# Ledger of designs, part 72: designed miniproteins, single chains, continued (2)

Each design is a single chain, and the fold is of that chain. pLDDT is the mean over its residues in the fold that is shown.

## One batch from the design tools (miniprotein)

Design m6647
Fold by ESMFold2-Fast:
Order: C-alpha cells, then sequence, then structure tokens
Structure m6647 (fold): chain A 72 residues (1-72)
C-alpha cells in the first residue's frame, strides 16, 4: 500500500493523472491506515481537480480531511 501511494504521488507530480488515480485507488483498497488513506484520498482529489471533475475532487478532499483527523 505505501509503495502504491508513493507511485501514485510520483504519477501525480509527473502529470499522469489517470495513472495516479489507479494507483491511489489500489492503495486505498489495500490499506486501513488512516494516515495512508488520507494521503491517497488527497491525491485522488488533486488528480480529479486537474481533470476538471470538481464533484469528485470535493468528495475526495472531504474524505482526506476525515482520515487526517483520525490519524492525528
Amino acid sequence: AEELLREGEAALKAGDYEKAIELFQRAIRESTDPRLLGRAYLGLSLAYEKLGDEEKAQKYRELALRYFRQAA
């Protein structure tokens, strides 16, 4: 899961938004760690924002915030 998260973050930084989404979704399915889930959902939010999907970007941003609160 951590490896998939890092690959997703790298893909997001490279502008490969579709690849980033796939990697973040896989990381989410493979983990129950709130810190990792928060990072993955934040990555999904940013990727969808770049692709123009504002509804999904907002949805995943809210999920990321919930998991970050849980991880604190």
Scores: mean pLDDT 83

Design m6648
Fold by ESMFold2-Fast:
Structure m6648 (fold): chain A 78 residues (1-78)
Amino acid sequence: SHMEEIRRADVGGAEQVLRLLEQGDYEMAIRSAELMVKTVPEAEATRKILELLKKGDYKGAYELAKEVVEEGRKEGLL
């Protein structure tokens, strides 16, 4: 379904941001989140992660991204 495709893209975006944050690549994490939100405007979780990144809350962004990825794995979206 369209909603499942959106959720899968959003979870994938969060997983990419999570990996970049684990690498300490904050610049690329922000760019990745921005690109996802631009290409998939309905990516609500990635948008929230981006807001945290933009205000310099890297710990909050990491925790939210990790939560989104774990929930996505449980739902079979990864």
Scores: mean pLDDT 87

Design m6649
Fold by ESMFold2-Fast:
Structure m6649 (fold): chain A 78 residues (1-78)
Amino acid sequence: SVPELEAKLAELMKDPDIVEAGAKMYALLKAAGLDVSPSTIAGAFVERHGLPEDTLEPLAKAIEEKAKTVDTEALLAA
């Protein structure tokens, strides 16, 4: 459900492993049929954690690459 997805995304936003958390968030949103970019996810983490703006592009690239290894079917079933 949308509230359960929102709760999971909120927990991921607090995770200090921002690459892993961002990759899971990106993969979950894409699996849910939402048109989001890795840059949008990276931007949310940069803002939430108070990271420098120059962090955005390398984080977006890391998120996109790491998301290829995420089992979105298993995450949606949980």
Scores: mean pLDDT 78

Design m6650
Fold by ESMFold2-Fast:
Structure m6650 (fold): chain A 62 residues (1-62)
Amino acid sequence: MDIAGQVAAELAREGIPVEAALKAANLVMQGKTPEEIAEELKKLGVSDEQAERAKEIVERLT
């Protein structure tokens, strides 16, 4: 499995909406940092707590 696929799957498992999880995976493919990805997810309406968990997942996988 590619890193983007792993990010999307892990974020969906954490309860993040599929569209936001796919957006995060796309941003990983573009070389965005975990912090930049968390900020973009917050703009999509993801909670601060969920965005922080997403940042941890992206940092762990990249």
Scores: mean pLDDT 81

Design m6651
Fold by ESMFold2-Fast:
Structure m6651 (fold): chain A 85 residues (1-85)
Amino acid sequence: SKLQAEIDLALVRMFLALARRYAEQGNEELAIEAVEKAARLAEKIEDEEVRREVAEALRELAEEARRLGMERVAETAERAARELE
């Protein structure tokens, strides 16, 4: 349904924002969990353009995480981005 798709996308954006915040705080485990939740919800998205935007956001998060020395967060985000393509 349209409402469910809008909710799923909003939750994806929320979890990506949380993942970035947790990475900035040095909380690697919560950042990974947030990335995994965003990825799981993004799998429900049928719109190719929206999936591409989520994949791009995950790659940006991976670059930020790597700059912060959070390699596990970066690897998780890169893996999630590849799975959406």
Scores: mean pLDDT 85

Design m6652
Fold by ESMFold2-Fast:
Structure m6652 (fold): chain A 98 residues (1-98)
Amino acid sequence: SAERKELGAKLTAEFQKEYAKLDPEEQAELEEVVAKAEELIKEGKYKEAIELLLKKAREALKEGKTPLAKALALIALQLALLLGDEESVKEAEKILKE
């Protein structure tokens, strides 16, 4: 639907805004977490991939790395929406309100 395409575009734009704020070490940390999540997805372990992304987002918040936390939470949100995982959607949205 047009609404799903518009939502996807907005989430991608928000991700790009947060990513642009990352230093090279934070970009490397993001890429490492995303690579691990992608391996889980290839194995059909979608819920485990979402849980990994949310765990790493919460860890980043505790370290004061707010843009990194939001970038990770935006990826988790997109996956949770695709799977209809309402609990994980709510967790990602809580992180994004920081």
Scores: mean pLDDT 87

Design m6653
Fold by ESMFold2-Fast:
Structure m6653 (fold): chain A 62 residues (1-62)
Amino acid sequence: EWAARQAALEAAVAAEKPKTVEELRELLRRVGAELHIRAAEARAAGREAELARLEAEARAAL
């Protein structure tokens, strides 16, 4: 999994080619957060539908 995450980050940098350190830092932050979410979803694969329903109910309660 770590190698796949590393490759995804490198691909994102290559595709968007940030011109400043600040742009690069923001891009890595966004991609890193997305990869973390995907890992959590994969870990909960057997119960993903139930978890998604609970999240929707919590949002509706707001």
Scores: mean pLDDT 62

Design m6654
Fold by ESMFold2-Fast:
Structure m6654 (fold): chain A 61 residues (1-61)
Amino acid sequence: MEVAYVKDLKKLKVGDIVEVTFPDGSKARGVVLEVGENYALIKAVRDDGTVATVKAVEAPE
């Protein structure tokens, strides 16, 4: 599963629409499917229409 970064991971709720940042610096919008203690599962749609389920973690500072 691809890893992506989100801001304020602990504030996310199931059904939220969020921006995720991939390790290559690209961004996508997605919907939160599940929230865990240190992660969220997000169904992300890229600008090219590619859909992926990603494991989101808190963005590094």
Scores: mean pLDDT 79

Design m6655
Fold by ESMFold2-Fast:
Structure m6655 (fold): chain A 55 residues (1-55)
Amino acid sequence: MLSKEQLLHFVKTLAKKYNLSIEQAVALAKTLAEDEKLSEEETEEIIKEVKKFME
């Protein structure tokens, strides 16, 4: 996953497939964002979208 959009889609897919908790999905998103060297702003946007998707 190279883009913010691809990373977000991947996290959402895994969260749905494995019934991850909000905490688990957020932790996954943070880890992947760090691996892809995303900015703090992009990481926060991904976390916000993941939380919105899980609620």
Scores: mean pLDDT 79

Design m6656
Fold by ESMFold2-Fast:
Structure m6656 (fold): chain A 87 residues (1-87)
Amino acid sequence: SAELAARIAELAARLEPEARARFQRALARAVARLMETRDALSREDIAAAVLEAGREAAEELRREGREEQAELVEEYARALAEYILAG
């Protein structure tokens, strides 16, 4: 939906470069692990990888005392996963 796409853009703009980089690295690792056992990724596989990446990045940010960025990356991952599943 246009509203969900706007929410994703808003959350992405509020993420600091380091938080974004952690999410992207976690997502790359999650996708790489799935590709070891699968010929192709479903939308559900990609959505699950996005949620796992958000969780992993948020845990790292919380360990460094960056709670606001941890919450933002989790919200971003949830919105992105919902957008992937809705299309």
Scores: mean pLDDT 87

Design m6657
Fold by ESMFold2-Fast:
Structure m6657 (fold): chain A 56 residues (1-56)
Amino acid sequence: SEEDAIRQEIVRLLLEGDRSKAEIYEELSKRFSNKELIRKEVEETVSLLPAVTKEP
């Protein structure tokens, strides 16, 4: 599914190195056009992996 593809891409980006939330959004926006789904998956991943975000 598109949700699974987006989530897998987030994980792949994080495995390549430290990524800011904005950088993850930028990379996902290049591959996927469903902005709402991208936002949902990024927010969910950030909740599980606080290290993704450097902002409070």
Scores: mean pLDDT 71

Design m6658
Fold by ESMFold2-Fast:
Structure m6658 (fold): chain A 70 residues (1-70)
Amino acid sequence: SAAEAALAEVEKVAEEQKESGKLSELGAETAIGLARLALGVGKAVGDPEYAEKLLKKITEKVKAGEAGAE
């Protein structure tokens, strides 16, 4: 599914940013945790498009070397 593919993209980008030194291990774990939470919320409300949109935002933040809303 598109939402599951978006989650996999967040996990991949978080690992890549961690390996490149742009993101700490805690930052990568936080981003992945938020992505999983977004997918869970999307499933709970029955709106996978909402989850996909949130996951894409998380991917953008991770690529910029940022993690979550802290």
Scores: mean pLDDT 73

Design m6659
Fold by ESMFold2-Fast:
Structure m6659 (fold): chain A 55 residues (1-55)
Amino acid sequence: MIELTEEQRKAIVEAFERGMTLDELKELAEKLGVSFETVLGYIGDLFREEAEKLK
């Protein structure tokens, strides 16, 4: 799995916060030059962080 840069992570966070569709996230992955699986994995990490904040 390729390491995400700070800029790539920021783009993914912004897309996720805007409620992007799976198709839009797939296109973002292509634009960033990473796999769709990498983007989904990072979004999964964001969900875990949000769940911890709700405590």
Scores: mean pLDDT 73

Design m6660
Fold by ESMFold2-Fast:
Structure m6660 (fold): chain A 60 residues (1-60)
Amino acid sequence: KDELIEKLKEIIMEKLGFTEEQAKLIVDHLLENPSEEALKALEEELGKEARELYEEILKL
C-alpha cells in the first residue's frame, strides 16, 4: 500500500509541481473522500496511471 501511495505522490509532484508535503495532503484527502468525481479528476489532471493507482490503493 505505501509503495502505491508513494507512486501517486510522485505523479502529483511531477505533473502539478507540488511539494512532497502538499502531495501527501492531496493523497490523504483523496483516500478519505473517495468518489467517482475524484477518479475522473485524477484521470483528467494526472492521467490514467494516477487513476489506476488510486483505485488499487482503495482496494487494499
Scores: mean pLDDT 78

Design m6661
Fold by ESMFold2-Fast:
Structure m6661 (fold): chain A 85 residues (1-85)
Amino acid sequence: EEELKKKLEELIKKANEYVEKAAEAYREKKYEEAIEYLEKAIELLKKAIELAEKLPESEEKKELLKGLEKQIEALKKQIEYIKEL
């Protein structure tokens, strides 16, 4: 469980780093680069969901999964917005 939680934290941290890189690329009008970083962030968050599903059933697990799913949906909406520019 502790090892699994550490891997989850690392995946989420890396995903957030890609989100920051995407925001920087977007500010520089590098829209294709921004989309690529957002897609990488989504891939890492999907892996985090797969690992989180292996955790014992708890309220913490339910909230974590809900949060990760909401973040993925928000990032997908950002990608669609950028593609329409």
Scores: mean pLDDT 87

Design m6662
Fold by ESMFold2-Fast:
Structure m6662 (fold): chain A 89 residues (1-89)
Amino acid sequence: SPLEELYAGIRAIVERQKALLDAGEISELEALGVILQETAALLAAQPSLSPEQRAALARGIADEVWWMLETGDIEAFLARVRALLEAAL
């Protein structure tokens, strides 16, 4: 489903950036930038989303990324992302 594909894609992006951050290979600002850019590209590639739904999801996810980087809680972030995707789809 579009929801499961988007969720899996966002999980993969976040887990990759968190692993690089924890290894000291990138900064928190670089991780933030990559997560926001790759998530926006993933949403833009989804044909089932309207432009309005895409913009709302991108904003909602962006707001949660900062909290996730501050707390380090990927699973709580992904639960919030799933709720956003379920509300939009």
Scores: mean pLDDT 84

Design m6663
Fold by ESMFold2-Fast:
Structure m6663 (fold): chain A 94 residues (1-94)
Amino acid sequence: TVTTVPVTHVLRTPDGVVLISYVSVEAGQTLQVTVTAKGEGATSTILAPSSPVKTSVGKPVTATETGGDVPHVVTLLGFGPFKPLELTSTVTDL
């Protein structure tokens, strides 16, 4: 099943924007999480569980999450503070 996960928190920093999405993963379940960010001049970094993945704005980034409840953290760099962002997180059960 494919599920869109909303962004839970947005933090503005001098270096860009940190977006936090919380994804619940059942024990023994493997989820594939894909994040797509829209905006100019941003680089996305996914931090979960142990492999950061970087990409450019408009390019999907995929990470695999396993185990219990795991917060999924996305860092977008290169955005100035207070600029509009559109973020979509999609979770696929594998």
Scores: mean pLDDT 43

Design m6664
Fold by ESMFold2-Fast:
Structure m6664 (fold): chain A 80 residues (1-80)
Amino acid sequence: SEEERRRTIALFVAASLEAAADLYLEKHPDNKEIQKLAEEIRQKVAELRRLIDEGAPLSEIDRKVDEAVALLQKLEELAK
């Protein structure tokens, strides 16, 4: 179903966000602001995975994705 497709895409997005956060953390081990943003992204990813696992409404999943993406954009800007 379309809903199942959306949930599957959200899982891939979660994995991608986590990988990106980990990569930036590895590249900037001494930058405390990057470390904080990466940690916040990891927390949002954990929350996103929980929402998907619990069968939360797509609107809640989408909101959590948006929150995590916004943090990643801030991290990317800070990291240059």
Scores: mean pLDDT 86

Design m6665
Fold by ESMFold2-Fast:
Structure m6665 (fold): chain A 77 residues (1-77)
Amino acid sequence: MREVLRRAIILQARGEVTADPAEREALEAEARELEEEVREALAKSTLEEVEELVDELIEEGALPPEAIEIYEENKKK
């Protein structure tokens, strides 16, 4: 479960900030393949668990800095 969410978060973050259209398309295609698994995982997860997972990915350096800024703005709402 967490592995699917972790992968999906990385794909989404990279897709949001990439300047390469081919990379964005590839990341979106991979995310689409995981869509059902992500939906099931989110249904079983709390917002707090998802936020902790994002924080873990930030600490690991797995997310681009620009995506971290987007996440922080969304968290304030």
Scores: mean pLDDT 75

Design m6666
Fold by ESMFold2-Fast:
Structure m6666 (fold): chain A 55 residues (1-55)
Amino acid sequence: EEEREKVLKEIADKLNEIGDELDKYIEGKRRAKEGTLTEEEKEALEKFEKGIKEA
């Protein structure tokens, strides 16, 4: 039972991290539309999109 609570907490923590990454992704897309992204930010956004597609 302790293992179950530990696993649920780890899942919740991972979901919160994914939520933060999703918010950054949405903001990044918004910035890309405005043309305010740097070359490095653009590459990071593309890598993130490929990562999601692979999952």
Scores: mean pLDDT 72

Design m6667
Fold by ESMFold2-Fast:
Structure m6667 (fold): chain A 81 residues (1-81)
Amino acid sequence: MTPEQRERVRRLFAEAARALMDGNYEEAVKKAQEALDLVPEDDPVARAGVYRLLSEAYEKLGNTEKAEEYRRQADEAFAAA
């Protein structure tokens, strides 16, 4: 991805992390999904980071099934890197 896209992904990830810390879990999911949409399918390291954030946000929302799903996606992406 371009340097500009990578910087935007980092910014969205940071915004999602801040939303998670502030208890704005729906905002955290939204920002993390925006970051994921910008990450290519062939960038497993970047995808793993975003999947971990989505897992944490869904866990906080009480959606354990989605949290476990994204945790597995993160682990698979990390193994592919």
Scores: mean pLDDT 81

Design m6668
Fold by ESMFold2-Fast:
Order: sequence, then structure tokens, then C-alpha cells
Structure m6668 (fold): chain A 87 residues (1-87)
Amino acid sequence: SREELIERAKELIREAKRLLEQGKYKEAAQKAMEAIRELLRAAEDKSVILKGIGGLLRVMGLLLEGKYKEAAEEGLRVAEELLKELE
């Protein structure tokens, strides 16, 4: 259900924050991307979907550049923004 997708995203956001605090930036970015994907599956609004897709692409670009901390921070920012839009 939509509610189950949102709850999974919240757990993934919590995990990403924990990993970020531990300096595990690549793992934090990966968990934030997983949260964005779950939130995108819950999203119905085109503007929210485009925001999520744009955020996911930016995080992937940062990871490809080896900018793991920036990728994790951007991924969490996008995931938290999408979560607010869906609640």
C-alpha cells in the first residue's frame, strides 16, 4: 500500500542518517536513493515525481564523481522533501 511505501521510506531515511553520522557516505547515499525510489512509487503528483527523479539523477551523478558525502546529503535532502510532500 501507499502507507507501507511511506513507512519503508521513513526507515530508509533513518538508516541513511545513521550511516551519514558514522561517515559511511556511500552507504548513506545508497539508502537515501532507496528511500527516494519508495517515495516515487507512492507519488501521484507529477511535480513531486519530477522532483524525485531529478534528485535521484543528481545523487547518481555525485556518486559517479566520487563525491559520496555530497551524494548522501543531497539524497537525504530530496528524500525528506518528498516525504513532506506525501504527508
Scores: mean pLDDT 89

Design m6670
Fold by ESMFold2-Fast:
Structure m6670 (fold): chain A 74 residues (1-74)
Amino acid sequence: SLEELAERARELAKEEESKPDYDPTIVRVLRGAAQAFEDGNVEAARAGLEFAAKMYESKGDTEKAEILRELARE
């Protein structure tokens, strides 16, 4: 459901924010994706998840990028 997808995106944002050197842009983008899922705007939510995935890839975190891309395919 979109509610479950929104909650998962928020969990990922909270996980990022819990890191000592967290990326505030990734946190903002993931929270934006969660809000887009709640608003029923799946295209905007998916775009946000893909953007965050590319940011993680640029930081060498390919595992997080893959998780976000899998979530975007729902």
Scores: mean pLDDT 85

Design m6671
Fold by ESMFold2-Fast:
Structure m6671 (fold): chain A 87 residues (1-87)
Amino acid sequence: SLEEALAAIDEVEALLLAATPETAEETRAKIYAVAAKLPEGLRIVVEHFVDELLRALLAGKLSREQFQASARTMAAAVKAMARELFA
């Protein structure tokens, strides 16, 4: 359902916002488990963006504020996709 998809995306956002370079691999595994609850198209998009964001975090390319802003922007975009998919 849309409500289940939005809840899963909120959980992904919360996991990303708590991520550090030291916890990146654990966070990826947790996010992949949550994303498995999403329709395949949304799952692929989430996994791709999460891999990009965690890679940038591990490379030291983003400040904490930039990483959190990117995570929120990604979550908002995926929620918009979910609303369109379930319309």
Scores: mean pLDDT 86

Design m6672
Fold by ESMFold2-Fast:
Structure m6672 (fold): chain A 77 residues (1-77)
Amino acid sequence: SPLLEEAKLLIAQGKLEEAIELLEKADQNDAEVWNLLGHAYYLQGKYEKAIEYYEKALELDPNNEEAQRNLKYLKSR
């Protein structure tokens, strides 16, 4: 998805607020949207929101390896 690729680039550039705004306009049934929201909130230091959004990603796609790894890391601290 061009929107998801743009969101990934914004996250990589540290433009986290712009990435979040873009992802909030995306398809809420796409697990990758929730995974990228979790990642953006994690990078902002908003760990509770990051956990919530990684859990939403895994509800839609339990096999999302990135969401699984990041959620395990956040819950082990």
Scores: mean pLDDT 86

Design m6673
Fold by ESMFold2-Fast:
Structure m6673 (fold): chain A 69 residues (1-69)
Amino acid sequence: SVEELRELLERLRERGKIEEEDRERAIEAYSYLTGLSKEQARQIIDSMEPEEAAKHLITLLEVYLRDEE
């Protein structure tokens, strides 16, 4: 949902990386934003450093959520 994506964006901004407790939310968000399966999204996120993964996901979330206003 949009509210779950807003919560995730705020946590990624405050932490600067994908924390373990936010990992599943990040994978689901990446899947929804890119159209990839959850498993493909997990593989891609896991291939990046946590800080780089957070940076990329923040950018995608900011663009998506701006359009939802």
Scores: mean pLDDT 82

Design m6674
Fold by ESMFold2-Fast:
Structure m6674 (fold): chain A 76 residues (1-76)
Amino acid sequence: EAEEAREMGLEGDPAAVEPLLALLGSPDPATRLAAAIALGRMAGHDPRVRAALREVTRTDPSPVVRSVARLVLGPE
């Protein structure tokens, strides 16, 4: 139930969230890194985004991608 102003505001564009979530499964670690950063900037509070980033922190073979996903999820 996002409003148009939120979609345009780059705070959590739902049209961008779905393709970025798909990019977290990319074989290219640079692509996964960029997707994690973008999701954290625009939708880091979204439970779906947080769940996907938690999977990345556990399963991603790249230590850089795992570190960025943890940073995006925040402390605690």
Scores: mean pLDDT 71

Design m6675
Fold by ESMFold2-Fast:
Structure m6675 (fold): chain A 92 residues (1-92)
Amino acid sequence: MTAEELTKKGREAAVKGDYDKAIEYFEKALELDPENAEAWYYLGEAYYKKGDAKKALEYFKKALELLKKQGASEEDVKAALEAVEERVKAAE
């Protein structure tokens, strides 16, 4: 199973509200491809849905760092980080 297939299964679990299973699939995806920014982002979303805002923010920052390394603009990364921080703060 590829990292992409595992990320898809994680998203399917998250849509069903099974965030523990979603986290398991995203962690397996990251074992195969630790630079998969999409998997880091969805791992952050799953933790956010479980109420762990601190872990969510940590994983969102990791996703954004990888996107910047992969050619995303520093301005876009900064804007996305600010949006995520506001979202996490609003939930607390």
Scores: mean pLDDT 81

Design m6676
Fold by ESMFold2-Fast:
Structure m6676 (fold): chain A 71 residues (1-71)
Amino acid sequence: AEEKQKLADEIALLAREKVGSSEAEKMNEIIDKYLKELEKLGAKKELTLEVIRLILEKKYEEAEKKIKELK
């Protein structure tokens, strides 16, 4: 869906702006892991972007707490 591509583009832009392209590339594996978990739990775009922002800021405990609230 076009919406899914738009979300992917927004995540890529956010990662590049927050940590730079090199660090964003290194974080792709962890970002993809969280994206798959959020998609499985039916998370909305806004919540997905908030969790990814927390991951980029190394706030893993806060990100995990938000994911747990969806379970």
Scores: mean pLDDT 77

Design m6677
Fold by ESMFold2-Fast:
Structure m6677 (fold): chain A 59 residues (1-59)
Amino acid sequence: SLTAEDFYNLGRLYESLGKNFEAADAYEEAYKLDPVKYKSAGDKAGILALKAAVEKVVP
């Protein structure tokens, strides 16, 4: 099974590739597994999820 550190590293990789949705998902999983250590990952996941939503939906 993947650890919180594995998901955090996966989130960073997706973020560097501009894959905001995949990055958000990976960061959220890191936060769920270790919310104290990866609080910043949880915060970043929310921001990246909003960015991904805006990129898909034109008002």
Scores: mean pLDDT 81

Design m6678
Fold by ESMFold2-Fast:
Structure m6678 (fold): chain A 70 residues (1-70)
Amino acid sequence: NEVGEHVKKAIEYLEKEKVEEALKHLEKALELDPDNEAIKYLIEKLKNFKPEDRKEIITTLKHYLKLYFS
């Protein structure tokens, strides 16, 4: 569940408004699961980060974690 752990840390960092740390954890998750289209999509959103998108990105990550790691 290493991918899930990195996604959880990315959520925690986004909730603390630490976008660069969140991005690093999503990149590590992608290294562990290179074909994961959801993580690729979220990395692209974080690279083009807008403060108004933070809540949407967090909600999407929590939904992803619940579906694939529960």
Scores: mean pLDDT 76

Design m6679
Fold by ESMFold2-Fast:
Structure m6679 (fold): chain A 66 residues (1-66)
Amino acid sequence: MSKDAALFAAAGILFAGGELEAEWGRTEEAIRMYEAALELLGRLEEVDELAAKLRERIEARLAELR
């Protein structure tokens, strides 16, 4: 697994965790998970269409919860 593949996978896991926390009303924990996912996506050397779409989705969720 390349560095970018590992970062993308980890960001996806954090996004999924954030969605779960948000479903249970744990807004602060969901926000922390989304912010951690964005940090990992920001470390990518190359941003492909999937990474860009994931970033957009996370940013939209953060805007809803903030």
Scores: mean pLDDT 82

Design m6680
Fold by ESMFold2-Fast:
Formats: C-alpha cells, sequence, structure tokens
Structure m6680 (fold): chain A 60 residues (1-60)
C-alpha cells in the first residue's frame, strides 16, 4: 500500500516522498501530509500506525 511505502520513505529520512505518498492515498493537504511524514520519521512509525494517524488527520 502507499502507506507502507510512505512509512519506508520516512524511515529512510525521505520526508518529502512520504508526504507525497500520504497526499495521494489520504487526500491530505501538503502541510498536513508533511506534518504526518515528519512525525513518522521522528518516531519510526509502522505502516499501521502511519495509516491510523493519516486517516485521523483526513477526517479532521
Amino acid sequence: SLAAEAARAARAGDVARAAELLQREFGLSPKVARGVAEVAAALGLSPAQLRQLAEREARS
């Protein structure tokens, strides 16, 4: 899934790529996607944790 690819990109330090993938799968704005990607990179979020965070932000 794109969430799994985003988690892998964030873990590799590619925050920009993670944000792009989150925008594509969840429809997040660029600012929100960047924030989610930065949290994922800082905390080493799993794909499941990243999906849960992104889905919550998409509903807000």
Scores: mean pLDDT 85

Design m6681
Fold by ESMFold2-Fast:
Structure m6681 (fold): chain A 89 residues (1-89)
Amino acid sequence: SKKDEELIYKAAVNLIEQAEKYIRLAREHLDAGNVEKARELIEKAETLIDNARKLASLISDPEKQAELNARIDRLRTEVEELKARVDAA
């Protein structure tokens, strides 16, 4: 239903915004030398990104789905960069 799809969209956006916060915090912790805390935050961000992707796949509106997927892909790229930094530390 239209109402269900709107709830799914809002849930996906909320997960993306939470992942953005964890990615920012992970970067700050890595810059401070707190590798283990950064690793924990990256893992939390990955879980949120995976869940956001699953919710995005349920959206029939191609423009909204493309918007969410673009945001998710950007976050995945940032997570991959941060994981490489953690593994090098």
Scores: mean pLDDT 90

Design m6682
Fold by ESMFold2-Fast:
Structure m6682 (fold): chain A 62 residues (1-62)
Amino acid sequence: MDELLEKLNAEFERKLSDDAESVKQVIAALAQDLIDADPERREEIEAWMKAKFDEVEQKASA
């Protein structure tokens, strides 16, 4: 999980310079891939995804 989460965070940060919608799409796709690979961590991954979506929305609103 830690390695995959680190990879997700790196991709998220890289995409932050694009636009909020693109970033959300990338995060959602990566989160779904992680859930498919490790369904037992669905709640953990979904919580992380929601937190990142909130960050993206706050950036777009600022």
Scores: mean pLDDT 72

Design m6683
Fold by ESMFold2-Fast:
Formats: sequence, C-alpha cells, structure tokens
Structure m6683 (fold): chain A 67 residues (1-67)
Amino acid sequence: SAVDSLEAYLSLFPDGTQFTVQQLLNATKFPQETLINALIELIEQKKVKLVSGSLGDLNAVFQYVSK
C-alpha cells in the first residue's frame, strides 16, 4: 500500500528526520492526493507529525517519529 511504501522510505532515515511534501513526492512518485492520504494515515498512527505548513503546501514539513 501507499502507507506501507511511505513508511518504508521514512524508516531509511534516523528518527526525527524532517521531510517536505515535495521531497516525499519526488521520492515516492505518488500522485499528490495519494501521498497526502498516506501522510494523514501515518499522522493518525502517530508515526509522522506535521511540524510546519499545511497538507496542501508542497513546503509543508513533516517529521518521522518512532515510538
């Protein structure tokens, strides 16, 4: 799934690494709507946190958080 693929990509980096929506689009090659839905699911699972910006902004910053 898109969520599993995004989580696998994020897990390649140290905990607390920050990513922009643009960086994740470039890395995953997902359509923007698919990426945003995957990010929402990871936020609900508390595996990703929105640090700055909004979900519709390509410059929005997200942080990968492990437990």
Scores: mean pLDDT 84

Design m6684
Fold by ESMFold2-Fast:
Structure m6684 (fold): chain A 89 residues (1-89)
Amino acid sequence: GKSYTVTVSYSAGETSEASLEVSESGTYRITVTSSSDSDVLVELWQDGKLVARLRAGESATVDLEAGTYTVRVFATSGDGTVTVTLTQV
């Protein structure tokens, strides 16, 4: 199956964004990992629609259409990187 990964740098109190391109529609498992013990919230958006919302260490299964997604990251403490992986189920 297809897999897509994006890494986003974050700083406490700031919102960081990155783009993630999905070339194939399907069911995907979203996994969010952080480089540190920071509390990090990650949102996946497409065309103004919230598709998923997860914290670092969480995973969820979602149905995705092909297209460009916005990964929005917000941390309440610390600085680091978060990695978002989409793996086709």
Scores: mean pLDDT 84

